Designed miniproteins, single chains. Designs and how they scored, part 56

Each design is a single chain, and the fold is of that chain. pLDDT is the mean over its residues in the fold that is shown.

## One batch from the design tools (miniprotein)

Design m1927
Fold by ESMFold2-Fast:
Structure m1927 (fold): chain A 88 residues (1-88)
Amino acid sequence: SMVEEIEKLRREVQEGRVELAPEVSRRLAEALLTSPDPATRLAAARAIHALAPFVDREVVLPALEKALGDPDPAVRAAARRAIEALSD
């Protein structure tokens, strides 16, 4: 499952594998921009929020800004929370 893969990547970075952060940032942005599954887009936005201190802002911010217009209201809300966490 793509949701399970996203959760695994989030966990690995939070547990100290910070060298994975650039690749994880790219994968989360891609999932958020391209997945037809709203559960996968929601998981990606939530993972970016949880990983806010580690993510590549230049990669994830454009994806999050596009997700503010997502057809799923939960994805829009998660994208807004992630942007707020990155605006620290």
Scores: mean pLDDT 88

Design m1928
Fold by ESMFold2-Fast:
Structure m1928 (fold): chain A 66 residues (1-66)
Amino acid sequence: MEVEEFTASGGGAIALASELGARAGDRITATKFIENGEVKWRLTSARTGREAVTSEKGYENLLKLV
């Protein structure tokens, strides 16, 4: 299991606000998993406890905003 952590910046916080309730400075944990042969990432906000799932491409796009 691969796990990554990052701090949401302004762009990343905006992208995650609806699903995770994220704000700039929030700690986000990303956990890699495989579902139906596809790579996916589970994103969890430490502050809100909310989770969202994104595709590998969605995660790559998110990392460009952080």
Scores: mean pLDDT 78

Design m1929
Fold by ESMFold2-Fast:
Structure m1929 (fold): chain A 62 residues (1-62)
Amino acid sequence: MDKEISELRREGMKKVLQLIEAGDNEKARQVTEETVAKLRELGASDNLIKAFENSARALIES
């Protein structure tokens, strides 16, 4: 579970960054929401989910 959570977080952030580089902020937000939902399904802590969401949002709004 922890390894899956770590991998999902890493891949999610990678996709968000790629979409921001492509100028697709709307899809970056969608991927953030999808990754958050999957992290929740895997039993990730609220702190980890909030940290991921806040980091992704900061990158999109930069």
Scores: mean pLDDT 82

Design m1930
Fold by ESMFold2-Fast:
Structure m1930 (fold): chain A 98 residues (1-98)
Amino acid sequence: MSPLVQELIERLRELKEELLEGKISVEEFLAKVRELLEEAMATLSAADLQAFFRELVLILNEAYEELLSDDPEKAALLDAALDELHARFEAAMGEKAA
């Protein structure tokens, strides 16, 4: 995995920990995740973007599972956001593959 992809994934993991520790809200977490995806879409090749998005989905699913037992409403916000982020990723991959 490229160093740039690793740096973006590390930032995602830090955001997940801050969310689970209650240091940031779900809304702030999702805003920062959207910013990281926009940065990835602007800077990464199609292959690196695909690798990044795969890890993003895993990290969001882990956060969803952790929140589901404690706060189902917050978990539902992550689930809804994941669908939105997937659509944005697919659009960006279509543009890069052309």
Scores: mean pLDDT 83

Design m1931
Fold by ESMFold2-Fast:
Structure m1931 (fold): chain A 60 residues (1-60)
Amino acid sequence: SPEVEKLQRKRLLYQIVVDTLQMIAQRMQSKNPELAAKEQADAQALQQQIAALDAQIKAL
């Protein structure tokens, strides 16, 4: 369905952002551990949004 396609695309975009935030966190760990921790926290919050999208897709 069009709704499933929309949610699947959104999930994929969120996954790309999570991967990018985790890469930034890794690169910043030695230079700025506080910012690295913030990027990791932002990635974890977005992973919760991915879980919500997975639940919405399953319910359709």
Scores: mean pLDDT 89

Design m1932
Fold by ESMFold2-Fast:
Structure m1932 (fold): chain A 94 residues (1-94)
Amino acid sequence: MKLSMSELRGLLELAERELELLKEEWEQVKPYMSDEEQKEAEELIKRAEELLERLREALDNGDVDTAQELLEELKKVFKELRKLLEKGKERMAA
C-alpha cells in the first residue's frame, strides 16, 4: 500500500495526538494495573515515542517506504498499548 507524503504527514499528526490521549488514559488507569503491566505500558509508550521520532525523520528525508514501515510498526505498538490499558479500565470500572 503506497501513501502520499501529505497523507503520511497527516497520519503522523494523528498518531502524535493518539499517543498523548493514550498517555492520559494510562495516568488514569495506572493505579489499577499490576507492576508488570505498568512496566509493559511504559516500554510500549517509549517505543511509540521512538517510532514517532524516526517517522518524522523519514518524512523530513522524503523516505516514503521507511515512513510507511515505521507507521505500520507504530500501529502495532498502539494496538498492544490499547489492549493493556483496556484491562486497567475494566478493573477501574468494576
Scores: mean pLDDT 85

Design m1933
Fold by ESMFold2-Fast:
Structure m1933 (fold): chain A 78 residues (1-78)
Amino acid sequence: SALEEALAAADAGRLVEALRILVEAAPSLEGILRAIALVLRLIGDALEAGVPPRLSQLPEADQARLKADAEAILAAAA
């Protein structure tokens, strides 16, 4: 992940490279909003159905996008 790559660069003393990796991994506002919208839809649907929310309840394309957006958000937050 971008976070792991940035941490490895920092451990090696390459702080400028680590910062560049984190900046480049920073999610767009649209990516963050899309991830939030998908999670809220999943939670709402699961709550209405009386079942625990599962990522597998989303279409496979939406699952892949949400995972990618989540990784980018987590990398940028570190």
Scores: mean pLDDT 62

Design m1934
Fold by ESMFold2-Fast:
Formats: sequence, structure tokens, C-alpha cells
Structure m1934 (fold): chain A 60 residues (1-60)
Amino acid sequence: MDALTEETKARLAEVLEQVRALEANKPFLSDEDIQKRKQELTERVQEITREAAEKIEALK
């Protein structure tokens, strides 16, 4: 269980760094690009959470 938690934390930290990079690059991106990247990052967070839940369920 702890290994799954650490893996999930690491993956979420990677997404956080990508969010920070997006914020830093906002002046160079169109509104459309910003919206698309935000959608992708949100989807990735949801996917990481779903995968963690599935792995926990499989351990039952």
C-alpha cells in the first residue's frame, strides 16, 4: 500500500511541475492552447487517482 502511495505522489508531483511550466509559458501560448493543456493536466490527475483506486481494489 505505501509503495502505491509513493508512486501516486511522484506522478502527481510531475503533473504539478507541468502545471507550473504552463503558468510560466502563458504569455507565449494562445487561450486555446492554455485550455487544451489544462484539460490534459486535469485528465492526467483524474487518471492517476483512478489507477491508484483500481490498484487498491485489486489488492482486496
Scores: mean pLDDT 77

Design m1935
Fold by ESMFold2-Fast:
Structure m1935 (fold): chain A 82 residues (1-82)
Amino acid sequence: SAAEAERLARAAVERFLQEAEVLQKVLPSLPQEERDRILAAARAGIAGLRAWMREAGVSEATFAELDARLEEALARLEEAAA
């Protein structure tokens, strides 16, 4: 159902955001090769979440809201890895 897809999408994004917050604190202490690999994995994860949300029929408004949060989290990770 659309309601179930939205619930799962919100839960998945919240989980990603929690993991990203932990990674943001750890990234500055890691070697560059490990930072690059973590960023690549984060980008792949976000791309997968976006594709899944579109296929699952998450509403346009909910998709835009969650996508903005994912983009903010990625920007923070990229800053921490710089």
Scores: mean pLDDT 89

Design m1936
Fold by ESMFold2-Fast:
Structure m1936 (fold): chain A 70 residues (1-70)
Amino acid sequence: SVEEEIEEIAERLKELIKKSDLPEEVKEQLIALVEEQKKKMLELAKKDPEWARENAKEAREWLEELEKEL
């Protein structure tokens, strides 16, 4: 489901942030932003699942490229 895809993207982003060499306070801020965006995307998915699906797909493709670089 699109909700599962949004959750997967958020978890993968948080793991990348945790593995980075960024200062701990910056990591905490970025993780908080990921959680905030996840909540917003989940609410939008309830109203427009097709729109949310397309945006999640783009985010996933971007995330896969980032994971290859790290």
Scores: mean pLDDT 79

Design m1937
Fold by ESMFold2-Fast:
Structure m1937 (fold): chain A 115 residues (1-115)
Amino acid sequence: DDEEKIQRVLEAMKKQGVSEETLENFKKAVELLKKEKGTVTVSDLALVRLLVEAGFSPEEAAEIVLNKDWEGAIEKLRELLDPESLREYLSALLYLALTSGDQESAETILKALEE
């Protein structure tokens, strides 16, 4: 269920040495998504994790996942991350978009990777 999925992601993040602040931001972003969507998918959780680990606020991460505003997200990622980290994050986001069948998001992310 959603609570078990959320707990597994939190445990993985903690085991990987993610900061307490980032863990709290992840929890807040997930609660915002649950309020709007009623439930969260594994893909939603993975996307939120990537965004909060990159430095997005809980509100920004939730809004991007809900509205699929990848152009705005990618621009902010370019400001927050070095070029190598940016490529890794964009590749992870592309993989998630492709595996979830989100072709529109995949096209936006792929276009950013061309730069």
Scores: mean pLDDT 81

Design m1938
Fold by ESMFold2-Fast:
Structure m1938 (fold): chain A 74 residues (1-74)
Amino acid sequence: TEEGEKHVEELLEKAKKIVEAGGSKEDIKKLVLEEIRKALEEEGLLDKVPEEEIEKRAEGLAELVMEKLEKEGI
């Protein structure tokens, strides 16, 4: 959970950079999807988790990131 919180903080920093550069919610979703795939690949789980579940997880995490950015006025 602590590792997950740090990962979310890193995603928030990257997402903030995207928004500052004029990026969209689609760009944030794409970032989150890439980061989740990379994390699963490093743990050898990418082939064990269906693509549908990866996308679903990315959607949920992207929404959380966007909510936090909106709460911070970004």
Scores: mean pLDDT 75

Design m1939
Fold by ESMFold2-Fast:
Structure m1939 (fold): chain A 105 residues (1-105)
Amino acid sequence: MERLREISELVRNKDVEGLKKLARELGVEVPEDASAELIAAMIAAALAGLGLSYEEIEELAKEIAEKLGVSKDEAYRFLAQLFMMGLNKEEIKKKLEEALEELKK
């Protein structure tokens, strides 16, 4: 929980260098041009033990961005929060479905 709070703080401050350092310490390989939000999502997934690849995280974020009409970085922030809550991939899909139903009102 302490480490998840640290990640949230780094994202809020747009501290890309701090996030890259933390990713390196955790053995998480991030793209050179990755946003703070993407790096945070990758770190959160690794800490949650989800075993998600960069490509899987990017695809999930793309689906969220397209379906919710938000930016890709906003989708990464949403994913990082769900990972921090301990939700697995299937639970995240369920939450996305619920959110889409609420937005139809």
Scores: mean pLDDT 75

Design m1940
Fold by ESMFold2-Fast:
Structure m1940 (fold): chain A 74 residues (1-74)
Amino acid sequence: MSLEEQEKEALRIYTRGADRALRAVEAGDLARAEEILAEMRKRLFEVVPEELRDGVEHALAGLRAEVAAHAAKV
């Protein structure tokens, strides 16, 4: 798989996972949101080369902060 294909696949995994995680926390299911975040990290690390891992960790940290902020409002 080319670097561009890996980046596009990572973006798809992130986008779909982020939607699912945010929907779960909006429904009051923080445990489900955390499971989705863990699955996203595992899948992303399986498809991205080492060079993209810092970007993936940064994006996931941002999403985790959004999930935590939503949980704190409830």
Scores: mean pLDDT 80

Design m1941
Fold by ESMFold2-Fast:
Structure m1941 (fold): chain A 88 residues (1-88)
Amino acid sequence: MEVEKAAEELRRRVEAAADALLAAVSPEQRPRAEALRDAALALAERAKEAGLALAKKDEEEGLKKLEEAGEGLFARLDAEGARILAAG
């Protein structure tokens, strides 16, 4: 399924971005970065579930849902990640 592949790619990209943030933060900010990583991965999993549900009717609708969810997720990661880095 194309949606399954897109969901796996989203998860890998989120994981890479979260790992990069963890490498950049001070030890004092690490728990906040870890919490953000966990939240982002949970949101990626929910995006996969929503995309797969839509894909049962139309694969393109499922793919669009994943694309929109991914954009929102990365915007949130960037914003919250910047706050964590600024707080250190």
Scores: mean pLDDT 84

Design m1942
Fold by ESMFold2-Fast:
Structure m1942 (fold): chain A 58 residues (1-58)
Amino acid sequence: GLAELEAYLKETYGLDDRRARFAAQLLQRMGHVRSVAELDEAVRAALERLVASLKERP
C-alpha cells in the first residue's frame, strides 16, 4: 500500500517523510504503481528522475 511505498522510497532513495509521501501519492495517482511489488524497470527509471527533481530543492 501507500505506507510500504513511502518506506521503500525513504530507505532506497533517502527521501524525508514529506518527499517520500508526495512521491508515493504521485505515483499512485498517475496509475504507475500501487505497491512496491509493481515497480518495474520503467517505473523505477521514472521514479529516479522524480527523486532527482525533488532533491534539487534543499
Scores: mean pLDDT 67

Design m1943
Fold by ESMFold2-Fast:
Structure m1943 (fold): chain A 74 residues (1-74)
Amino acid sequence: SEKADENVATSILLLALHLERQGKTDLAEELRKLAGTNDSAEKKAEKAKELLIKNGYPEQLAEAFKKSLLTLAK
């Protein structure tokens, strides 16, 4: 669903905005680039998880974020 893909992209952009306000500018920029790709909602959710883990977030938190994005894709 195009609307589901837009909802996932919007949620990634909101996370990026929140992280930029916390001084995590490089991670926020990578998330904004991801949100602007033509990747599927599932692929964007997986890549968002990978970016969080790469930037030192616990795997459990990154997985929870991925699952929340996939819920929006339904």
Scores: mean pLDDT 83

Design m1944
Fold by ESMFold2-Fast:
Structure m1944 (fold): chain A 84 residues (1-84)
Amino acid sequence: MRAPPVPEEQVSEAARREAEEASKIANSELGVRRINGFADALVVLGKPEVTPQEVIDVLKEKSKDDPDYQRQLDALQEALEAGR
């Protein structure tokens, strides 16, 4: 395999990686919330190079008073801090 060129839309790459990580943690019901929250985060950030940490921050803000979703976000954040 060869290294692909860096995509011009880094938000797509970062979004894809974040969504893939989230899908490993969330069940189908929480997955729907994750997808909706993630889409909202992309709209709010509107950035070509959004980081997973920024997405998590926006999702925490939008999911106030949602302990189930916050637990999933905490697990995702721990995975990011683990370095992989």
Scores: mean pLDDT 59

Design m1945
Fold by ESMFold2-Fast:
Structure m1945 (fold): chain A 59 residues (1-59)
Amino acid sequence: SEEEISAILSKYGITEAKIDESETSILITGTAPKDTDLVALAKELSEKFQKQIGLDITY
């Protein structure tokens, strides 16, 4: 759900997030602190939702 995805994004410091969810993928566009662990973020989202994760993040 968008609420669960948004909670995880907030935990990693992602702001101005836009979430495009399909049956097989989640695409996230947003802004993050320069030292954000995007690998850990993608892994947590992939493991929780069982979908392909795409991140389009600016610093």
Scores: mean pLDDT 81

Design m1946
Fold by ESMFold2-Fast:
Structure m1946 (fold): chain A 97 residues (1-97)
Amino acid sequence: SEKEKERRDVSLYSAAAINAIGALTSAELAKRLLEKAETEEDIEKAEEFVEGAERDLKAAEENASKMSPELQEQVKPYIEKAREAVEEAKELLEKVK
């Protein structure tokens, strides 16, 4: 029972952390493209990165919700940083439209 719970929690933690890092990376790439905003192609690529970041953030939050409270606290800073970056990227995207 406890070993099965530990294996499940480790798997969920890894998934949540990877998804949060993916969301942060995609959001930061979108922000870089939008800060430059030289072409319509840059804006289209930024939109794709924002969509990817939102999907990864949602996956991170879903996986985190299934973990023990202790592991949720450990992954929380990664999810919060990713969420902040996603919101910043979305705000920049609205300004260039």
Scores: mean pLDDT 86

Design m1947
Fold by ESMFold2-Fast:
Structure m1947 (fold): chain A 119 residues (1-119)
Amino acid sequence: SAAAAERRRAYAREALNAALQAFAIRVAVEGGLLADDEETRAELRELSARAIAYDRAAREGLDDAELERLYEELLASDIPEEELVARAEEILRGNVEIDLSDAEAFARGAAAMVEAARR
């Protein structure tokens, strides 16, 4: 149905948004722009789980209740954070062409903005 098609598109957009945010945070941590602390790791886990759950909902046609259950299960799971992050980045790379130079340019831009705000 048209409603089901719109729901799938909305879920796919949310999956990519969450995956992009997780990728940006990981690149910023590796670049020394963000602290590699428990709060940052928790945010990475949450965004990565969100990306995986929404991507699966878009592909398999899950409803909101099934999506919420999957997201909660992923958050509570014993799956290592690094594995969830890797799966989220695979979703992003499968749907968006990411050049390593673009990731570095994004990280440099974020660093410049943070530095300007502190001056």
Scores: mean pLDDT 78

Design m1948
Fold by ESMFold2-Fast:
Structure m1948 (fold): chain A 81 residues (1-81)
Amino acid sequence: MSPLQQVLEEALARAEELVRADPDNEAARYLYSLLALAVQSPEATPEQLIAALDTVIAESAADPRVVALARETKARIEALA
């Protein structure tokens, strides 16, 4: 498994936990859907993933748990580039 793939799969598992805790949390579902798509998209560049995570952070400002996971995932991806 690539380091990027591992980061994405670990983030996806954590986003799934947020969705399971509150299935109606739209911000958590958004992050989960983004990460699920990223795991299935080998053509996605680190730059594209970072831009998508920045959008999640901006749109999810009301949910600090979702923002924290998105920021942590972004930082881990940036460390690989």
Scores: mean pLDDT 83

Design m1949
Fold by ESMFold2-Fast:
Structure m1949 (fold): chain A 114 residues (1-114)
Amino acid sequence: EAEKLGIKDPLLYLEKAIEEAEKGNKEEAKKYLEKALSLMSAGFDLDGKESPKILAYLAKVYALLGNKEEAKQALELLETWRQENGKLPVTFEKEDEPSEEVTKAFEEAKKVYE
């Protein structure tokens, strides 16, 4: 299908959604969020299979848009993962090293959600 000819990174759209939401452009932020969700899967459901970066960014976007229930769901999945893996956030990187990017995104999402 046409979508397979031009696969885009959902994290890029989540980052743009965060930027627009922080500027107060909630309509544009929602459009970028919808694009990110469409790239993840049709009928996206938070089942804990998402990367910690995606979960942290989703929590922050939803919190900024006022969607507290969705923000809470993403944050709870990320917190559950973090508790099971200890002090370091989950990384899908090749090295078993702490991901500052994931840690920062998580802390920022938690701050915005509150």
Scores: mean pLDDT 62

Design m1950
Fold by ESMFold2-Fast:
Structure m1950 (fold): chain A 100 residues (1-100)
Amino acid sequence: MVEALKAKLREGTRLLVEAARRLGMEKTAERIRELTEEALRALDQGNYREALRLVILLESTATLLQMLAFLRGDEETFRLAAEASRVFAEVERELLALLK
């Protein structure tokens, strides 16, 4: 179960980092990687509440990049950010279930 969550989190991050780089947002791409490494450590420690907090921040970042791509007419970057947001939403749902 935790390994499947880590795999989904890594996939969402891959998509979001690609979106950030396509928008020329190198510092944002680095911050996405940092938040992901923190979330993966939280999962390894069984700290699902902290992992959830970090994944919510990643989803918020995905929403921001989706909006920026839309404003620029960049359909591919919009698609990448939207897909990342969906993956993070799935991880959030599974983490919430573990906290019940």
Scores: mean pLDDT 90

Design m1951
Fold by ESMFold2-Fast:
Structure m1951 (fold): chain A 57 residues (1-57)
Amino acid sequence: AAALADSTAESQALAPQIREQLAKTEWGDGEKTVQVTYTDADGKPVTRTITVGREAA
């Protein structure tokens, strides 16, 4: 989910990008930090760093 933006629509919009980054990330340790880029409401790309745990596929 997008921080500070308490909008479900934005979370749904960036979720595919997060999944893409997770798919490219190597799960050697079970917990990884990934970077995702999404387009905000103003049409500007924003890059964030997210730490994620291993999740069911």
Scores: mean pLDDT 59

Design m1952
Fold by ESMFold2-Fast:
Structure m1952 (fold): chain A 97 residues (1-97)
Amino acid sequence: AEELRKKAEEYEKVADELESEVPILADFTRALAEYYRALAENADPSVITAAKLRLIGAELELEMADEETQEKIRSNLDKLPEEVKARVEEILERRKA
């Protein structure tokens, strides 16, 4: 639980930094942070479900990003925590499969 809370706080800060450069990547990172926060705090099932749906929506937006937006995402991967970077790379790879 403590690890998820720390990840949520870290990911929210990263999302804030990315908001001006790559809003779509900021939205994904923030959605993941909110989901982890809900889990860490044992939020009501409805809150956890809402956070999951938001995260799924953000993942779909990453998959549907045009080439220009994908290039911006790739150039900002080094700003992401390793776990978030791995998830984003997997999402972009799914688009090719």
Scores: mean pLDDT 82

Design m1953
Fold by ESMFold2-Fast:
Structure m1953 (fold): chain A 66 residues (1-66)
Amino acid sequence: MIEETKKEVVEETDRLAEEKGLSEKQKNTVITAAESIVDESKDEPPEVIKKDALGFARSLIDTILS
C-alpha cells in the first residue's frame, strides 16, 4: 500500500540523512524528493518503489555532501 511504502521510505531517508550529518533543511529536501518518487511510481510494485526512492535519496545525499 502506498502509504506504508511512503512511511518506510521517509523513515529510512530520515535515518540516512541523520547518519550522514545533513542539516534539517537538507534532510527535508531529500525526504520531499524521495516522496515525489513514491508518488510518481504509483503503478510499480511497492518493493520497486522503495528501491527506486531510496536509491534516489542516497544519490541526492551523496550530491549534497560533494
Scores: mean pLDDT 80

Design m1954
Fold by ESMFold2-Fast:
Structure m1954 (fold): chain A 75 residues (1-75)
Amino acid sequence: MEEAKKKLAELKKILEQVKNAGDDIDRIRELVKKAKKLVEEVKKSGNEELIKEANKILLEMEVILALNHMKAALS
């Protein structure tokens, strides 16, 4: 439980880094890969509330990445 809470805190910090990365798709992609590994660590805890929060944070990061890819492909 303590380890999963630490991983969730790391995920929240990575989300802020993603939000501050602007149009740097390579940086956002790197951060999303790091976040996916942290989400898998949270899943190992079996705590449904922590897993739900981790998945919500990851989804927000993936949406930001997808929007940047769409902008790059269409512009």
Scores: mean pLDDT 81

Design m1955
Fold by ESMFold2-Fast:
Structure m1955 (fold): chain A 85 residues (1-85)
Amino acid sequence: MEAERERREFISRLAVMSEEEREELFKKLGVSEEEKKKLIEQAELEREINLLLIELGVAKAIKDEKEAKELEERIEELEKELKEL
């Protein structure tokens, strides 16, 4: 379970990094091109989910029911994609 935890923490860090910061980190760690591509995909999905969660919180606070429903559906779709990777 340690490797899964470390990977999750690493992906969470990548999610808040720029593309340039990610490339620099991958070079420093000696990550393979295949693993780099997978990590970038996971990080982008997590970043999108995090941004949508913030937007969902705002939509719920202002009682925008249509926006909240659309954001919840999109978050569920992205979470499924993340689990499949």
Scores: mean pLDDT 78

Design m1956
Fold by ESMFold2-Fast:
Structure m1956 (fold): chain A 98 residues (1-98)
Amino acid sequence: MEKRLKALEEIRKILEEALKEVQTAVDNGDTEKARQIVIEALEKAIELAKEAGDNRTAVLFEQMLEEAKKATTGQEALDIAESALEYVKREIERLKKE
C-alpha cells in the first residue's frame, strides 16, 4: 500500500504539471504539442504504476494513452489529462481511508 500511494502521489505531480503545459498549448492553438505533453505524462505515469505493482492503474493509463494518440483536438488531449488526474486524486483519497 505505501509503495502504491507514493507512486500515485508522484503521478499526481506529473499530471498537474502536464495540465498546466497542455492548457498553454491549447491556448496557443498547438494541438500536436498538447497531445505530445499528455502522451509523455501518461507514459511516465504507466512506468511508475508498473514499478509500484499497480497493474490496474497501469492498464487504465495504457487505455488513456491510446485515446491520447487518437486525439485530434487540444481539448480532447486536455480532457484526457483531466480524467487521469481525477482518477489519481480519487485513488489517493481511497487508499488514505484504508
Scores: mean pLDDT 86

Design m1957
Fold by ESMFold2-Fast:
Structure m1957 (fold): chain A 103 residues (1-103)
Amino acid sequence: MEEELKKKIEEKAEEIYEKLKELVERELPKAEAEGYKNEPAELEEGRKLLDKLIETVSKAVAYYEEKKYEEAKKILEEAFKKKATKEEIERLKKLVEELLKKY
């Protein structure tokens, strides 16, 4: 039924996640070195928050690209506890594309 579509969305989400995680992994240590020199615990929590954010964004964008708007909204609403509109998801997708294009 929809198993092939779900697998395709999951693979796309993982691809976006890996690209964003690689970006964060390369840029975050530089920011951490400047901002969190004396606070290792806060630095670790910041990394966990960013990982959760890029995972959530990657899934939402993958569902949106396959025109699963309701699932994309649900992912963002559950993660951010805020109602998401189609326009906000489009802005998020554009932001992700610009970030990946810039690096």
Scores: mean pLDDT 69

Design m1958
Fold by ESMFold2-Fast:
Structure m1958 (fold): chain A 62 residues (1-62)
Amino acid sequence: GPGRTVRLVSEALELIKQGKFDEAKEVLKKLTKEELEYIANGPYPEELRELAKEVIKELEAE
């Protein structure tokens, strides 16, 4: 639901602020592809958008 998505995005942003990009990426993997695409193209910090794009590519490789 929307509350889960907001929580996971906030968690990923906090991890990015701490330089924990691999951990942030694992949090983003818990989101759906559609939610990741929204983040990648949405009004979010560039670092979060780039990680969302990387996660999408990994999901598409399977």
Scores: mean pLDDT 81

Design m1959
Fold by ESMFold2-Fast:
Structure m1959 (fold): chain A 80 residues (1-80)
Amino acid sequence: SASAEELEKARKVAEEVFKEDMETLAPLPNEEKIKVLEEVIEKTEAYLAKHKDQPSAVTHGMKEAIRLYREEIERLKKEL
């Protein structure tokens, strides 16, 4: 199983990737941002379901990314 240090590193990587993704999506309308983020969540959840019995630093980071994307979708929906 992944060490505490590996899990923390994966969480920080997920946060950095999330920040970069939000900057990339910034010029898009909120409806399009939501659509892109929902597609990313769907694909990530499918991967996690396939690897449910093999938790790793990667799957931990993916779960953190889904949490961040879901929070952003909720924020964007309030602006619609």
Scores: mean pLDDT 84

Design m1960
Fold by ESMFold2-Fast:
Structure m1960 (fold): chain A 92 residues (1-92)
Amino acid sequence: IPATPENIKLLEEAEKAIDEALRAIKEGDYKKAAEYLRRAAKALEELGLTDVAESLRYIAERAEKGELTEEDIQGLRDLREEVRKLLEEAKK
């Protein structure tokens, strides 16, 4: 991903949205979690990460249905760390 100011902003939006989604899941607010996951998906789609964005939309649908698995939650944590690493490298 090119380290442009626009792309850095999209990575920051994605990281924040994933973090907010994980917080909402911890609080049992699955409707709010799905909203944040859709925001993260939009930011990642604008970055050209279409497969990841579609995966997040799928997880958002599962969240709304109360069907989240431990694997879904771990996948979100792993994605947050990956986005954070991309953001740190882009800011160098």
Scores: mean pLDDT 83

Design m1961
Fold by ESMFold2-Fast:
Structure m1961 (fold): chain A 86 residues (1-86)
Amino acid sequence: MKLEEEAEKLLEEIKELLKDEKDKSAALRFFLTGEKHPGVSEELQEKLLELDIIIGLLRIIGAVSKDPKYIELADEIEKKLLELLK
């Protein structure tokens, strides 16, 4: 699935960027609040926003199509991201 492939790519890119981040809590706060955070690099903020958009799109597709696989995929991606931001 194209959205699944893009999400996995973004997760890997976020994971790599997080290696250089000294404060993962700032990245988590940005993901949860959607507001720009001064402690997070602009590139990381952009990738977190892109992933959040994909998660939101999958939830909308799941609601419209009534196919639970899209909601399950959105939940899995979000869970993987939250594990990276611990």
Scores: mean pLDDT 78

